# Designed miniproteins, single chains, continued (4): the designs that were tried, part 105

Each design is a single chain, and the fold is of that chain. pLDDT is the mean over its residues in the fold that is shown.

## One batch from the design tools (miniprotein)

Design m15616
Fold by ESMFold2-Fast:
Structure m15616 (fold): chain A 78 residues (1-78)
Amino acid sequence: SAIDALRKAVEALKAGNVDEAIQYAVEAMKLDPDNPLIRRAASAIMLAAESLKKGNKEAYDFYLKQAEELLAEIERRR
């Protein structure tokens, strides 16, 4: 499911696996393309991944938190 893909993306981010995080975020958007919350969460994950790649820890922490909050919101709406 799109939610499971987002969870895997967040786990990949926390492990420092930037490419895997981006792949799972893209998969989530493909599984549920019409869901704006999925799109927002995937975008936050991709921004966190890019920030991690550039060594910007503050931006990484900010976007990771945003992604986790959006994922929690999506799960509350199930």
Scores: mean pLDDT 84

Design m15617
Fold by ESMFold2-Fast:
Formats: C-alpha cells, structure tokens, sequence
Structure m15617 (fold): chain A 90 residues (1-90)
C-alpha cells in the first residue's frame, strides 16, 4: 500500500538522522544512502501501479527535502553536543 511506502521512506530518513547523530556515517553518506533507498522504494511503487511516475517525482522531492533537513539537524546536534552524542553511541 502507499502508506507502507511512505512509512518505509520515513524510516530511512530516521535511520539516516540516527546514523549521523551517533557518528556512524557522515551527513553526506547518510543522505546518499537514504535517497538511494527512497528512490528504489518509489520506483518499485510505480512498477507495482501504486503511484504514477509524476507522483513518485513529487514524493522524491518532498522526502529529499525532509532527509536533508533531518541529516542537517542531526549533524548540528552532534557538533553542538559532542559529549552527549558520544554517550548515546556507547
């Protein structure tokens, strides 16, 4: 269902933010991995007839903007509170 595609895309964004926050990935790597996963999910949804290609491009833009913000916010939090984020990763 479309709701499952949206939930999985949000899950990928949250994972990217957590990986950046915990220092497991750079912001660039986390964003690249999340966007690749989201694109694959949307392409599969088009192939299955759940959404149109136009809807997929719109959703990819929206999820890309959300992913960029989430990764940027996580990187900022890590930079401002390095001891706190290191403690979370332990």
Amino acid sequence: ALSDVVARAIGAIMRAAIDVLLGRKTPEQALEDALKHIRDLLEQAVAEGLITPEEAERLFKEFSELAQKAVDDAAKTRAEHPEFTARLAA
Scores: mean pLDDT 84

Design m15618
Fold by ESMFold2-Fast:
Structure m15618 (fold): chain A 70 residues (1-70)
Amino acid sequence: VSGGVKVLVELLSLKNPELAKKILENADDPKKMLEELHKDVLKMHENESEEVKEKMLNAADRLHEVLAKE
């Protein structure tokens, strides 16, 4: 696991430990991880406002960029 992934997982675990665990499990495949993140964000935040969903999807995209760069 890269240092960047570890930091992101620790930050996410404060708000969503389930999501953090999925990131760790899929760290070797950033595309698969992004797909799972988008799916989980939409499902977990189904009852949240559209603004919250958009922010979470943007966070997932940035996480994917960090992992893909390494």
Scores: mean pLDDT 64

Design m15619
Fold by ESMFold2-Fast:
Structure m15619 (fold): chain A 91 residues (1-91)
Amino acid sequence: LSPALQQSIDDGVAAIDRAVYEVSMRNVARMPPERQLALAEQYREQGDRYLQQGNNALAARYYREASEIARSVDPELSEEYERLAREAEAA
């Protein structure tokens, strides 16, 4: 692939991912607290799986998403997930 074509693909994927993420986070904010915590735990479990596979970048992304989901319901758990994301990025 040419560098110009690769950049165009990366920019397009990033823009779509951001839009989907923003819509999803707005919907999550409307969920009952118990549903938000369950969803955050699912994202954390996915992060753990990617970390076990050596995919630290995806692990960090899933941990950050878990942190965002938990933020309004359990700030302490949100901070724990954010710490996991930072540790995965540092590895």
Scores: mean pLDDT 76

Design m15620
Fold by ESMFold2-Fast:
Structure m15620 (fold): chain A 91 residues (1-91)
Amino acid sequence: MSVEEQAALLTGEAAAFAATSEEAIRDELLAAGLSEEAVEELLELLREYARVAAEGAAAGAAGDDAAVRAAFERARELRRRMAALDDEALA
């Protein structure tokens, strides 16, 4: 994946999270049977992911290729951690 493709992906993710209701996500996860602790941990990871996506989008706009790549790798790690937490909480 090119740095331009990474920047475009992070920009899209940042926009998607800006349009997402955190309250709706919280209510849905609680209704699914997750504990308040698991929901808060997942929301903390989602907030960090949104922040990293926004940083990557800004780096892409500035032409900072190294910062785009770093943000993309951090976003991938956060996605892996969120998936692992979701599996643990729902198992």
Scores: mean pLDDT 79

Design m15621
Fold by ESMFold2-Fast:
Structure m15621 (fold): chain A 72 residues (1-72)
Amino acid sequence: GVAQKLKDEIAEIRESLEKTTDVAKLIALTLTAIGLLLEARMEGLSDDDLAELEKLYLEAVEAYKKKLEELA
């Protein structure tokens, strides 16, 4: 379903963030993750699915912060 697809896409973004050394690509991946959260809200996903997506998004944000620190 849509919820699982969005969860998988955010997980792929997190993996890509962990592998990326290009700051422009890090920014693009982060914006894509925000777009997926907006899509989830527009699709009318359940509160439980939205909570899981928010958790995955926060994990992606932590990967992004870690990469920024490594590239500083």
Scores: mean pLDDT 78

Design m15622
Fold by ESMFold2-Fast:
Structure m15622 (fold): chain A 87 residues (1-87)
Amino acid sequence: MKKPTEEELKEMKENAVKLLRDLGREDLIPAFLEALEKIYEAMKNSKSEEEFIEKLKEIAEEFEKKYPGSFIARELKNTVENLEKEY
């Protein structure tokens, strides 16, 4: 598994902020940035794709508890389900 760089995380954060501002959803920026940082750390610290998926499940469960029914919680759950179908 290729490890993401800090520059890739920075670019993803900048793109997320721009997108959410363009959509008028600045209220979602803090949750989205938190999710990106947790996903980056999960990718960086995972030895395999299976380990990454397991860490991503934990992040999705955390966000469902913290932000139930939110866009970010749904997107994290969908991402996990899609990755599990491929691996």
Scores: mean pLDDT 77

Design m15623
Fold by ESMFold2-Fast:
Structure m15623 (fold): chain A 89 residues (1-89)
Amino acid sequence: MIEEAERALNEAIDRAARFYTEAMKSSSPLPDEVLYEAARALAVDVANGIETGVLRPGTPEGLELAEEIRQAGKEAREQIEKARREELE
């Protein structure tokens, strides 16, 4: 169902946004709120298949997380397209 795919995507985006926020905090004087907004925008872009290149975590964990949100975004898009096709009837 579309709702389940959207929930999975939102969970993946939130997880990635938290990870990116923590990574940015170590090298940035900006408030946590600003860093979280930037991190969430980056996670949404990656989920949509856009490579921003802004965060390149030098850890296997960060690379795995980026792939997780890409996969979640792909699955959500496929489910959304299927639901849209059904609604057009």
Scores: mean pLDDT 67

Design m15624
Fold by ESMFold2-Fast:
Structure m15624 (fold): chain A 55 residues (1-55)
Amino acid sequence: GASDALLNALSAAQKDLTEAEALEAVETAKNYLESGDIAAANQALMKKLKELKSE
C-alpha cells in the first residue's frame, strides 16, 4: 500500500542521512505511518525538513 511504499522510502533515506535532525524527522514520520496516520507523518516530515533547510 501507499504507507508501505512510504515507509520503505523513509528507511532508504535514513541510510543516506547522517544528520541527527534529519534522522529524527524520518523516525517521527515512520512512527506516524506505522500507526496508520499518513497525513500526520507527511506533515511532520515536511515541517521538520523545512525548519532544517531554513537559513
Scores: mean pLDDT 70

Design m15625
Fold by ESMFold2-Fast:
Structure m15625 (fold): chain A 55 residues (1-55)
Amino acid sequence: AALAARRRALHRRYFEELQKVIEEYKDNLDEKIKKITELGKRYQAELDRLRAEAA
């Protein structure tokens, strides 16, 4: 039960951070792409950890 709520919170935080990165680096495309890529990797790693904890 708690796992679904944690996944929802993780997704929400990811999209909020993604929006902040897009806004912060709107004038620097290369840095924006780099930050979005890093954020995506962190999100995937956290999601994988969450799945491992649920096992």
Scores: mean pLDDT 80

Design m15626
Fold by ESMFold2-Fast:
Structure m15626 (fold): chain A 90 residues (1-90)
Amino acid sequence: SDEIAKEAKEFVEKLKEEVYKEIEKLKNSNLSNEEKIKRLKDYKDDLNLVKESVEELAKHYNIPEEELQKILDIIEEALKKIEEEIKKIE
């Protein structure tokens, strides 16, 4: 359904924005590097669960592969941002 694909994309765009906000808050916090890495890894785990959920949703609702790839690309951008921030701290 076009509506389901649109809702999934909007959800993932909002999630990416919230993750980016949380990363900036975390960078400016007085938390230890160990706690910062732990929280970044928690965000990564949450995004991987969302990725699995989106792939399952696409399978059940026959979301076109091209639209699914656009949604997955948004999640991958957020995952890449988290990995880059982890590497800066390690």
Scores: mean pLDDT 87

Design m15627
Fold by ESMFold2-Fast:
Structure m15627 (fold): chain A 85 residues (1-85)
Amino acid sequence: QVLEADVAEMQAAGLDQAKIDTYVKAWRDVQGTLGSAATAEEYNAELIKNLEANGYKFTAEDKEAIAKEVSSVERNALIIKILKA
């Protein structure tokens, strides 16, 4: 449900399908790696790592901002905003 909303928002924001597919893959890989006991910081760090492994580039400031975000909705909105820039 959350992933479907993120995909719809990325499509509405005009991200290309390859970038959207990469985000979906990274999200699935994080779910497989961390499980339900992960903190927001652990989840965000692993998501950044998986996105970078799939060709996304973040500045140090972007990584710091994403890593500190405790709301999954706001974190995903921040990632979409960075990918659109």
Scores: mean pLDDT 73

Design m15628
Fold by ESMFold2-Fast:
Parts: C-alpha cells; structure tokens; sequence
Structure m15628 (fold): chain A 76 residues (1-76)
C-alpha cells in the first residue's frame, strides 16, 4: 500500500521529466534524461523491495551530487 503510493508519486515525476526532456535540447535535455533514468531505477528497485529501493535512492543521491558539481548553473 505505502510502497504502491510511493511508486505512483515517482511514476508521475518520471512522466513529467520525460515530457520535459522531449521538449528540451542540449545540456538541459541530457540532465532531464539522467534524472529520469535515476527515478526509473528507484521505481524498478521499489517493485522488488523497500531495501532495494533505498539502495538505488542512495546511488541516485551520489549521482545527483556529481551532476550538481558538473552542472551547478543548470541545476539551480
């Protein structure tokens, strides 16, 4: 139940990111596509277990920090 609600919320975010990526170009498109991939991995992991979801969320946190340092002006 709670996990299903989390997946539904993340799916809405994923759909929004994909829509924005389709309308974007250049570095903005690349950032939106990378964020969408991170969200998809978390969704897929949550479908297995909460623990797998948390592992993918931690990986996404590390990737997001790296992207922030690379593209600070684009992420703000």
Amino acid sequence: SDIDQMIAALQQLLDELRQQAAQASGLRKQLLEQLAQMVQRIIDALKVSLEEGLKQAREAQRQAKELYEQYQKQLA
Scores: mean pLDDT 82

Design m15629
Fold by ESMFold2-Fast:
Structure m15629 (fold): chain A 58 residues (1-58)
Amino acid sequence: SKEELEKELEELRKRSDELTRAGAQAVIDGDQATLDRYVAESKEIDERIKKIEEELKK
C-alpha cells in the first residue's frame, strides 16, 4: 500500500543517515572492511528509495 511504501521510505532514509555517520567513524578508525560494507548497504538503500519514489509518483 502507499502508506507502507511511505513508511519504508522513512525507515530507509533514517538508515541512510545512520550509515553516513557510521561510515565517517569507520574512515576515522581506518576500518576499510566496515566502510566497504556500509558503502554496499548504502547502494542497496539508494536503489530501493528510487523504486519506492517511482511507485509513489503513480
Scores: mean pLDDT 85

Design m15630
Fold by ESMFold2-Fast:
Structure m15630 (fold): chain A 84 residues (1-84)
Amino acid sequence: ADVTFTGTLTTSSGKKLPFSGTVKGTEVGATGTLTLSEPNDKIGTTVKFRITKVNGNTLYGVVINEDGSPYEWGLTTFEATITS
């Protein structure tokens, strides 16, 4: 089943960008896409991610490039809460 989440993406410069999305799995190493609540000129509206840590209903991860490599050396990260 699809899992709904909301959270905040932190850029390499420390800027906070809110997002929401759905994902089919919440395990460490899972990849997916999230949609920023407001478009960002550098990142765009939709970004790819990999989950790096799960702690209860909290997901942590990094933004990745299309090839799966870390975006900006893994310095663009997110923290999200499962809502459903």
Scores: mean pLDDT 77

Design m15631
Fold by ESMFold2-Fast:
Structure m15631 (fold): chain A 67 residues (1-67)
Amino acid sequence: NPVITRAILRDLMEHGGLSEEEARAFLEEASRASDAEIPALARRLMEKTGLSFERATAILRAAREHV
């Protein structure tokens, strides 16, 4: 879903401080990630953005559903 993908990209860039390339890379990884890989990806997202683990996990799960 391009509208939801764009909204997630804006959230990651505006509130997370990621570049567009970094935000897109996380969404691409999330779209291909298994459930077992989501916690590790969420930790990496937290390190770059300062988001909570719960918020990072929610964003990545939304990306898996809509990207």
Scores: mean pLDDT 78

Design m15632
Fold by ESMFold2-Fast:
Structure m15632 (fold): chain A 65 residues (1-65)
Amino acid sequence: SDAEIAQRERELRRLGSEAIDALENGDRKAFEETLNRLEQLGREETDPTLRARIGGLIDRLRAFG
């Protein structure tokens, strides 16, 4: 449902913020753990638009991590 997609989009934004905070604090363990969670979400995501957004976020974080 749209509400379930919106909830997963909020989770994606939260994980993105956690990854950025980990990078800014030099917390490599927290950064890698957040990337692993994003990769799991990407594998489990059935909505193609949200899956693409998860992949794009992972690519950006890897480029700056």
Scores: mean pLDDT 85

Design m15633
Fold by ESMFold2-Fast:
Structure m15633 (fold): chain A 73 residues (1-73)
Amino acid sequence: MDLIKQILSALLGVSPVNDKDDFFALGGDETKARVLVEVLNRRFGLNLPKDVVFKYPTPEELYKYIQEELAKK
């Protein structure tokens, strides 16, 4: 959770970021969502779909999805 919140804080220029804060409500857009997916893929060694942030827009939802993908490795 903390790493995802830290990435969102750095990318969106906001602090603090809470577990249930919506990425788009914090000022995220489609371009920043693509950057977030790239950063997460590099940090976790995953191939997340480009639309993952639209389906799971909060740190809590993203973390749960990433945990599921890591469990498959």
Scores: mean pLDDT 81

Design m15634
Fold by ESMFold2-Fast:
Structure m15634 (fold): chain A 85 residues (1-85)
Amino acid sequence: SKEEEIIERLLDELLPGQLSEEERKEYLEKIKEQIKKIRERLKKLNRKPSEEDVEQARRILAAARGARPSELLYEAIALLVISEL
């Protein structure tokens, strides 16, 4: 799916060639979970991600390059995915 393609691209930006197939599946599932949570919150607020929110998420991803994902990073990646869908 387009969602999975975007997630995989962002994970490759974070950790190029460093993720096992098992780690990729785990991170994919966790990021999909955050996408659902963020979409639910945005729907309740009748909003879409702002340009400022997207820029902050991009900055978080750039600063975290080479690091294993955290909850904050899952949220940042999820927000970037939603912005591209």
Scores: mean pLDDT 81

Design m15635
Fold by ESMFold2-Fast:
Structure m15635 (fold): chain A 63 residues (1-63)
Amino acid sequence: MKERAEKLREEARREARAQGAKNIVSKYDPSVSKLTPEEAVNAAERYQKEIDELRKKIEELLK
């Protein structure tokens, strides 16, 4: 049961990321409802990686 609970938490985290992406896009385009959960998660992860990379570059420049 504990292993299944951990999987549920992981799914909830991925779903939260997907919902965040949908909420942003839905302000501009209601067709966001056509996005699959996987597509929304991929978009959210893509944005997070981009932000992290920019933060590292800024920190390096400010040395």
Scores: mean pLDDT 61

Design m15636
Fold by ESMFold2-Fast:
Structure m15636 (fold): chain A 81 residues (1-81)
Amino acid sequence: MLSPEELVERLRGILRGYIDRLRAQGFSLDEILARLNQDAAQILAELTRHLRSLGVPDSVIAALAARVRAEVDRIAAEARA
């Protein structure tokens, strides 16, 4: 079972891969970040639902969701700076 820390690290890898893939397709960083912000809530909701279906405890899911939201906001802020 993935710990919150392991899942956050995995999510970082997925997000970096997503950014790299869209850049390779000709999207600018600004366009990628706009899409990421738009979809972030939906992505987090789907991830939370999936983890719940796997029997991950609600306390772990809540902690993970908070960390993921903070991490998405941090990545967006760093990329805009």
Scores: mean pLDDT 72

Design m15637
Fold by ESMFold2-Fast:
Structure m15637 (fold): chain A 69 residues (1-69)
Amino acid sequence: MVLSREQVNRLGVAVSLVIPDESHEALGKTLKELADSNEEVSAEELFEALSKVVPAEKWPEVRALLESL
């Protein structure tokens, strides 16, 4: 699956609702770098990038959101 920049941004908003505020800056930076580097983002690239900035305790919830796309 390939996601547009718009889809990545919408997903970023959804993920921000389930992670703590302390992780929001890292999330925003990671999503911006991903969107700026690629016209389209693969689900694998997105999962890999998000797994590095989402707290381990919140990752199962975030992963469920990503798998619902």
Scores: mean pLDDT 75

Design m15638
Fold by ESMFold2-Fast:
Structure m15638 (fold): chain A 71 residues (1-71)
Amino acid sequence: DEEAARLVAEAEELAARAREAIARGDSQTAVKLIGELLEISRKLEELGAHEEAARIRQVADDLAQEVIAAA
């Protein structure tokens, strides 16, 4: 599914940007990007890409814990 592959690639880019924001101490940007990852996970779930959706959700949860730990 080309749409699912596109969303996975977008999520990988957003996750990298979120990690960069956390490294800079920009928690507001990191939280916004984590929210966008959760939206992509939801869209993947709607497409039936359940495995990819679960993986992106886990990445978002891990990033949220990094934001909390950095505060």
Scores: mean pLDDT 86

Design m15639
Fold by ESMFold2-Fast:
Structure m15639 (fold): chain A 78 residues (1-78)
Amino acid sequence: SAKQKEARELLKQLRELVRQLQEAVRRGDFERALQIAQEMDALLEKMGENYASVFTEEMIQELRAIVEEAQRIMKEMV
């Protein structure tokens, strides 16, 4: 479905944000890291509100892995 393709594209965007988050944290750019975290939050909210019904089990597992990775990176800021 078109919504499932859109959901996969949002997962790709989320994964790219995690990569940018890791680079920002690595560089000590905590202002940028906070901005990226806010963008990720907004994207996750959009995904839950509009795309939850089209997520496959595989996509849910990928989303979980991405969120866990982001949480691990953010813990390095403390």
Scores: mean pLDDT 84

Design m15640
Fold by ESMFold2-Fast:
Structure m15640 (fold): chain A 79 residues (1-79)
Amino acid sequence: MDNLIASAAAKAAYEELSKHVSPEVAAQGATRTGSRILKGEDPYEAAVKSAKELGLDEEVAERVGEATKKAYEEKRKEL
């Protein structure tokens, strides 16, 4: 059920990113995060890289990474 886990993680990345950037930019970051996770990248690292590509600072990138990782782990436990 990799698609459901990646979707939940990307949604968490979107919610955290949307506190710092426009909804359209947050959606771009979340899409990149989900794509990286589907390719086998670590959810925390995928989110951090995607946030940094949007020009966000390290503290914000780390928060996006933690939110993404938490959602990924929670969804994985349900399946």
Scores: mean pLDDT 84

Design m15641
Fold by ESMFold2-Fast:
Structure m15641 (fold): chain A 99 residues (1-99)
Amino acid sequence: KPRPLTPEEIGLIALGVMLLSAGKPREEADAIVRKKGEELGLPQEVIDRIIRDAHLLVEGLDPVTREFMARLVLKTARDNGAPEEILKAAEEEYKKLGY
């Protein structure tokens, strides 16, 4: 059975979803999430899973559903105690969506 996600992992998934939803190129969004994961001391395999999970959450979604998913993932990260620095980065990207 899959293990529960940590607050740091949930926060980085939210950051990835926000970056992709804001229209950042995939390679640039992945680089930002990787840098933050490395700063948090996460193993590369964990960071790779976080990047994959962020892509899966936005893949094939229309813009309205993508915005809803971004809001839901950010709320979930906040409710699960994600680090403030990650939440602030994700909220800044959310503002770029014009909301």
Scores: mean pLDDT 81

Design m15642
Fold by ESMFold2-Fast:
Structure m15642 (fold): chain A 81 residues (1-81)
Amino acid sequence: MQQILEEINELSESLKLKAQTVLEQLKKENLSQNSIATFMKFFIEQLKAGKLKSIEYYINNVEVSSEDKEKIRTALENLQK
């Protein structure tokens, strides 16, 4: 988790806010720290690359359990409302 916080701090201000907002939303779900870290690493890599990706893309490509994928989907969808 500390490594993820350090990577977020290296982002531009706008990307940092997006990454922090996603991280805080994921913390509200009943997710393991490992699942949160795995998703955040992937998400930050996409942000740094300037790639616009759909929620479906993130869910289909993240290496977490099916249960945790649904929790991540719920978190991301809540951020779009």
Scores: mean pLDDT 79

Design m15643
Fold by ESMFold2-Fast:
Structure m15643 (fold): chain A 78 residues (1-78)
Amino acid sequence: VPSPDQRRALEAGMMIGVSEIHLAVLRQKNLQPTPAMRQRITDQLAEAQSLANSLPDEAVRQALLADIAAVQARLDAL
């Protein structure tokens, strides 16, 4: 049974993963995100960052923050 900290880490990871899938679909279809889509993804990444920052494990926190930064950079490159 996962601990509360493990559940929060999984939730943050899922939010990041969903954002990555949305960006991959846009790239595959050669579509530009609308301003509303960019804002939605940015808001989702901000929620993931809040969850990551609540985690006591430094290695897990830093890994999630690095993944969030990578997804944001991919969004900015579109």
Scores: mean pLDDT 83

Design m15644
Fold by ESMFold2-Fast:
Structure m15644 (fold): chain A 74 residues (1-74)
Amino acid sequence: AEEFAEGLRLVQELYEAALSNDPDKEKKIEEILKRLAEVFGPSALDYALRVLELAGVSPENIELVRKAAEKVKA
């Protein structure tokens, strides 16, 4: 229950970061993805990407998140 709530919060933060015009958004996205991977494992990064795609995040922002996820996995 607590882990589920934390996951929803992190995905929401990721969504907000991806849609922001913040000059540090790439770094913020990477930090959120790192936290997701630490708490839930690397498969959570693929799940989060799918949630963002279904939520209608632009292909450009999806690509940015995908690249950050690959950096976190490496």
Scores: mean pLDDT 80

Design m15645
Fold by ESMFold2-Fast:
Structure m15645 (fold): chain A 62 residues (1-62)
Amino acid sequence: MYSELVTDALEKAAAEGIDLSALRTLEELRRLLESIYGPETAEKITAILEAAKAAGREAARE
């Protein structure tokens, strides 16, 4: 459910020419998602992305 929303949000941002690698904080990402999906959905997507980044950092530590 929400994992598909995350993928869709990232694909739409990339299609609009937004350089996601330039986003340094989750705050900047949340503002972008709020403009696309609204604040409630942006908060849920941001929470999922935080969990995914935590898992990615753990993998990168190896």
Scores: mean pLDDT 63

Design m15646
Fold by ESMFold2-Fast:
Structure m15646 (fold): chain A 60 residues (1-60)
Amino acid sequence: DLVEAAAKAASLVPETLREIHGRPPLPPEEMERLRKQYAELGKKAAENDLKHWGEELPEE
């Protein structure tokens, strides 16, 4: 669920960035590809974070 939430949030980044920069949206096909790519990156980042953060602060 946490990984899925991160992927979902990441998939919204391309649209938000274009809006913030005042640029027109990309063609739907390109937006879909970017959303999927960002979603996968978000998934990998969240999974890596879960593994690394779990071990980052040991008892020491």
Scores: mean pLDDT 68

Design m15647
Fold by ESMFold2-Fast:
Structure m15647 (fold): chain A 89 residues (1-89)
Amino acid sequence: LDDWVHRVVRAAAEVARRTLEEYPEVESAEVLVDGTTITIRITLKDGSVGVVTVDAATGEVTYSGSSPKAQEIAERVAREVAEELERLR
């Protein structure tokens, strides 16, 4: 499980890095790890926040946003994370 969690964290970090690079409206993207739960917190320049949560034990990816733009970006990030996890099989 630790090896898998480490791979999920790497995938989340790579997606967070790409998100910062591709979206000029993104101020920061942080990866937070709590056991088997990995969270990507996306802060936009307008102060709104998108959150993507990955349950490494189940492979479930969820997202939310405090604004329509934050939700749109969080949805794209969640999709990219799900695709990266599929590639890690």
Scores: mean pLDDT 82

Design m15648
Fold by ESMFold2-Fast:
Structure m15648 (fold): chain A 80 residues (1-80)
Amino acid sequence: MKRFLVTVTFEDGTVVQGVAEIIDDTHVRVTYLDTGHVLTLRAIGKTGQQVAEQLERGEPVTLYAPGDTLTVTITAIRRL
C-alpha cells in the first residue's frame, strides 16, 4: 500500500494535513492528522496506480465523497 503525507484542500479554501493511503483502484483513505478522523474517498476515472503516480509527481488529485458531489483536492508533501 502506498502512503503519502498530503495537504487536503476543500472548495471553501480550508487546508488541513492528512495521510493518504491508496487502498484499491477506486478508493483513497485519508486520515486527518489533527483529529484522527478517517474518510474514504473515490478517485473517479483514475486507477490507484494513476493516483499514486500523480501524487509522486506532486500533482493535485481531486477526490470525491461517496454518493455526492463534495470534492477535495490532495497534494503530496512526501511519500511515507
Scores: mean pLDDT 78

Design m15649
Fold by ESMFold2-Fast:
Structure m15649 (fold): chain A 99 residues (1-99)
Amino acid sequence: TIDQAQRLIQQSLDLIRQGQQDLQQGNFQQAMDNLVLAYRYAIQAGRLGRDDPVISDLAGRTIVRVSRAISQLSQQLSPQQRQQLQQQVDSVQEQVESS
């Protein structure tokens, strides 16, 4: 529903801020967890709000913002952590497409 989409966008934006703070503190595991969850919420909001142009646009912008944050995080990770992050991002896309 539209209300669920709005709440997911708000949660996603809050998690992006938390993930960026974690990244600044060097807490890469928490940054990964928060940004992956932000990504999931943003995509879910986009699907729920797909018939509403305002919510669809807000969700799309939130996806772009979290994708940028994930990309910045990825460059600071070890190869193993980067593989884990990519697997989690791919899992989110697969789960949302299957739902």
Scores: mean pLDDT 84

Design m15650
Fold by ESMFold2-Fast:
Structure m15650 (fold): chain A 72 residues (1-72)
Amino acid sequence: GPPVLTPNQREALELFREGLEAARKGDYETAVEKVREMGEKLGNPEMGERMAEALRKGDLRTAAELAGEALG
């Protein structure tokens, strides 16, 4: 079958989903916190900060591309 996500990747994906939901509601502070937690969960805090920067700029596409790269 297709590759399954690790437990850390599953938790990171949930954090990303929560971050996107917060961003859709205009709660960018919560969105930034969630993607930072995602980066920490994946052992890549630099990636989490890059996603946080994209979200602060309203660049949801770049944030999603970075998440896809990390979870791919």
Scores: mean pLDDT 80

Design m15651
Fold by ESMFold2-Fast:
Structure m15651 (fold): chain A 71 residues (1-71)
Amino acid sequence: SDEALKELYREGARKVAEILGLDEEKAEELAEKAYRTSNIPPEDWNEEEIKEIEEIKRLVAEAAEVVKAAE
């Protein structure tokens, strides 16, 4: 369902934000961007959407490095 999918993105964004020390507002922003882009096929992404995806990928990669460093 749409609600279950939105909650999944919110949970993922909160985890990334907690790991990186970002606030809840940033977590909500990331979740909304990820959910919105997931509803658009990659061929239809505009420049802004591509930049949003790149930011999300960087934040996820940064969070993964923090987790690895912490063991």
Scores: mean pLDDT 78

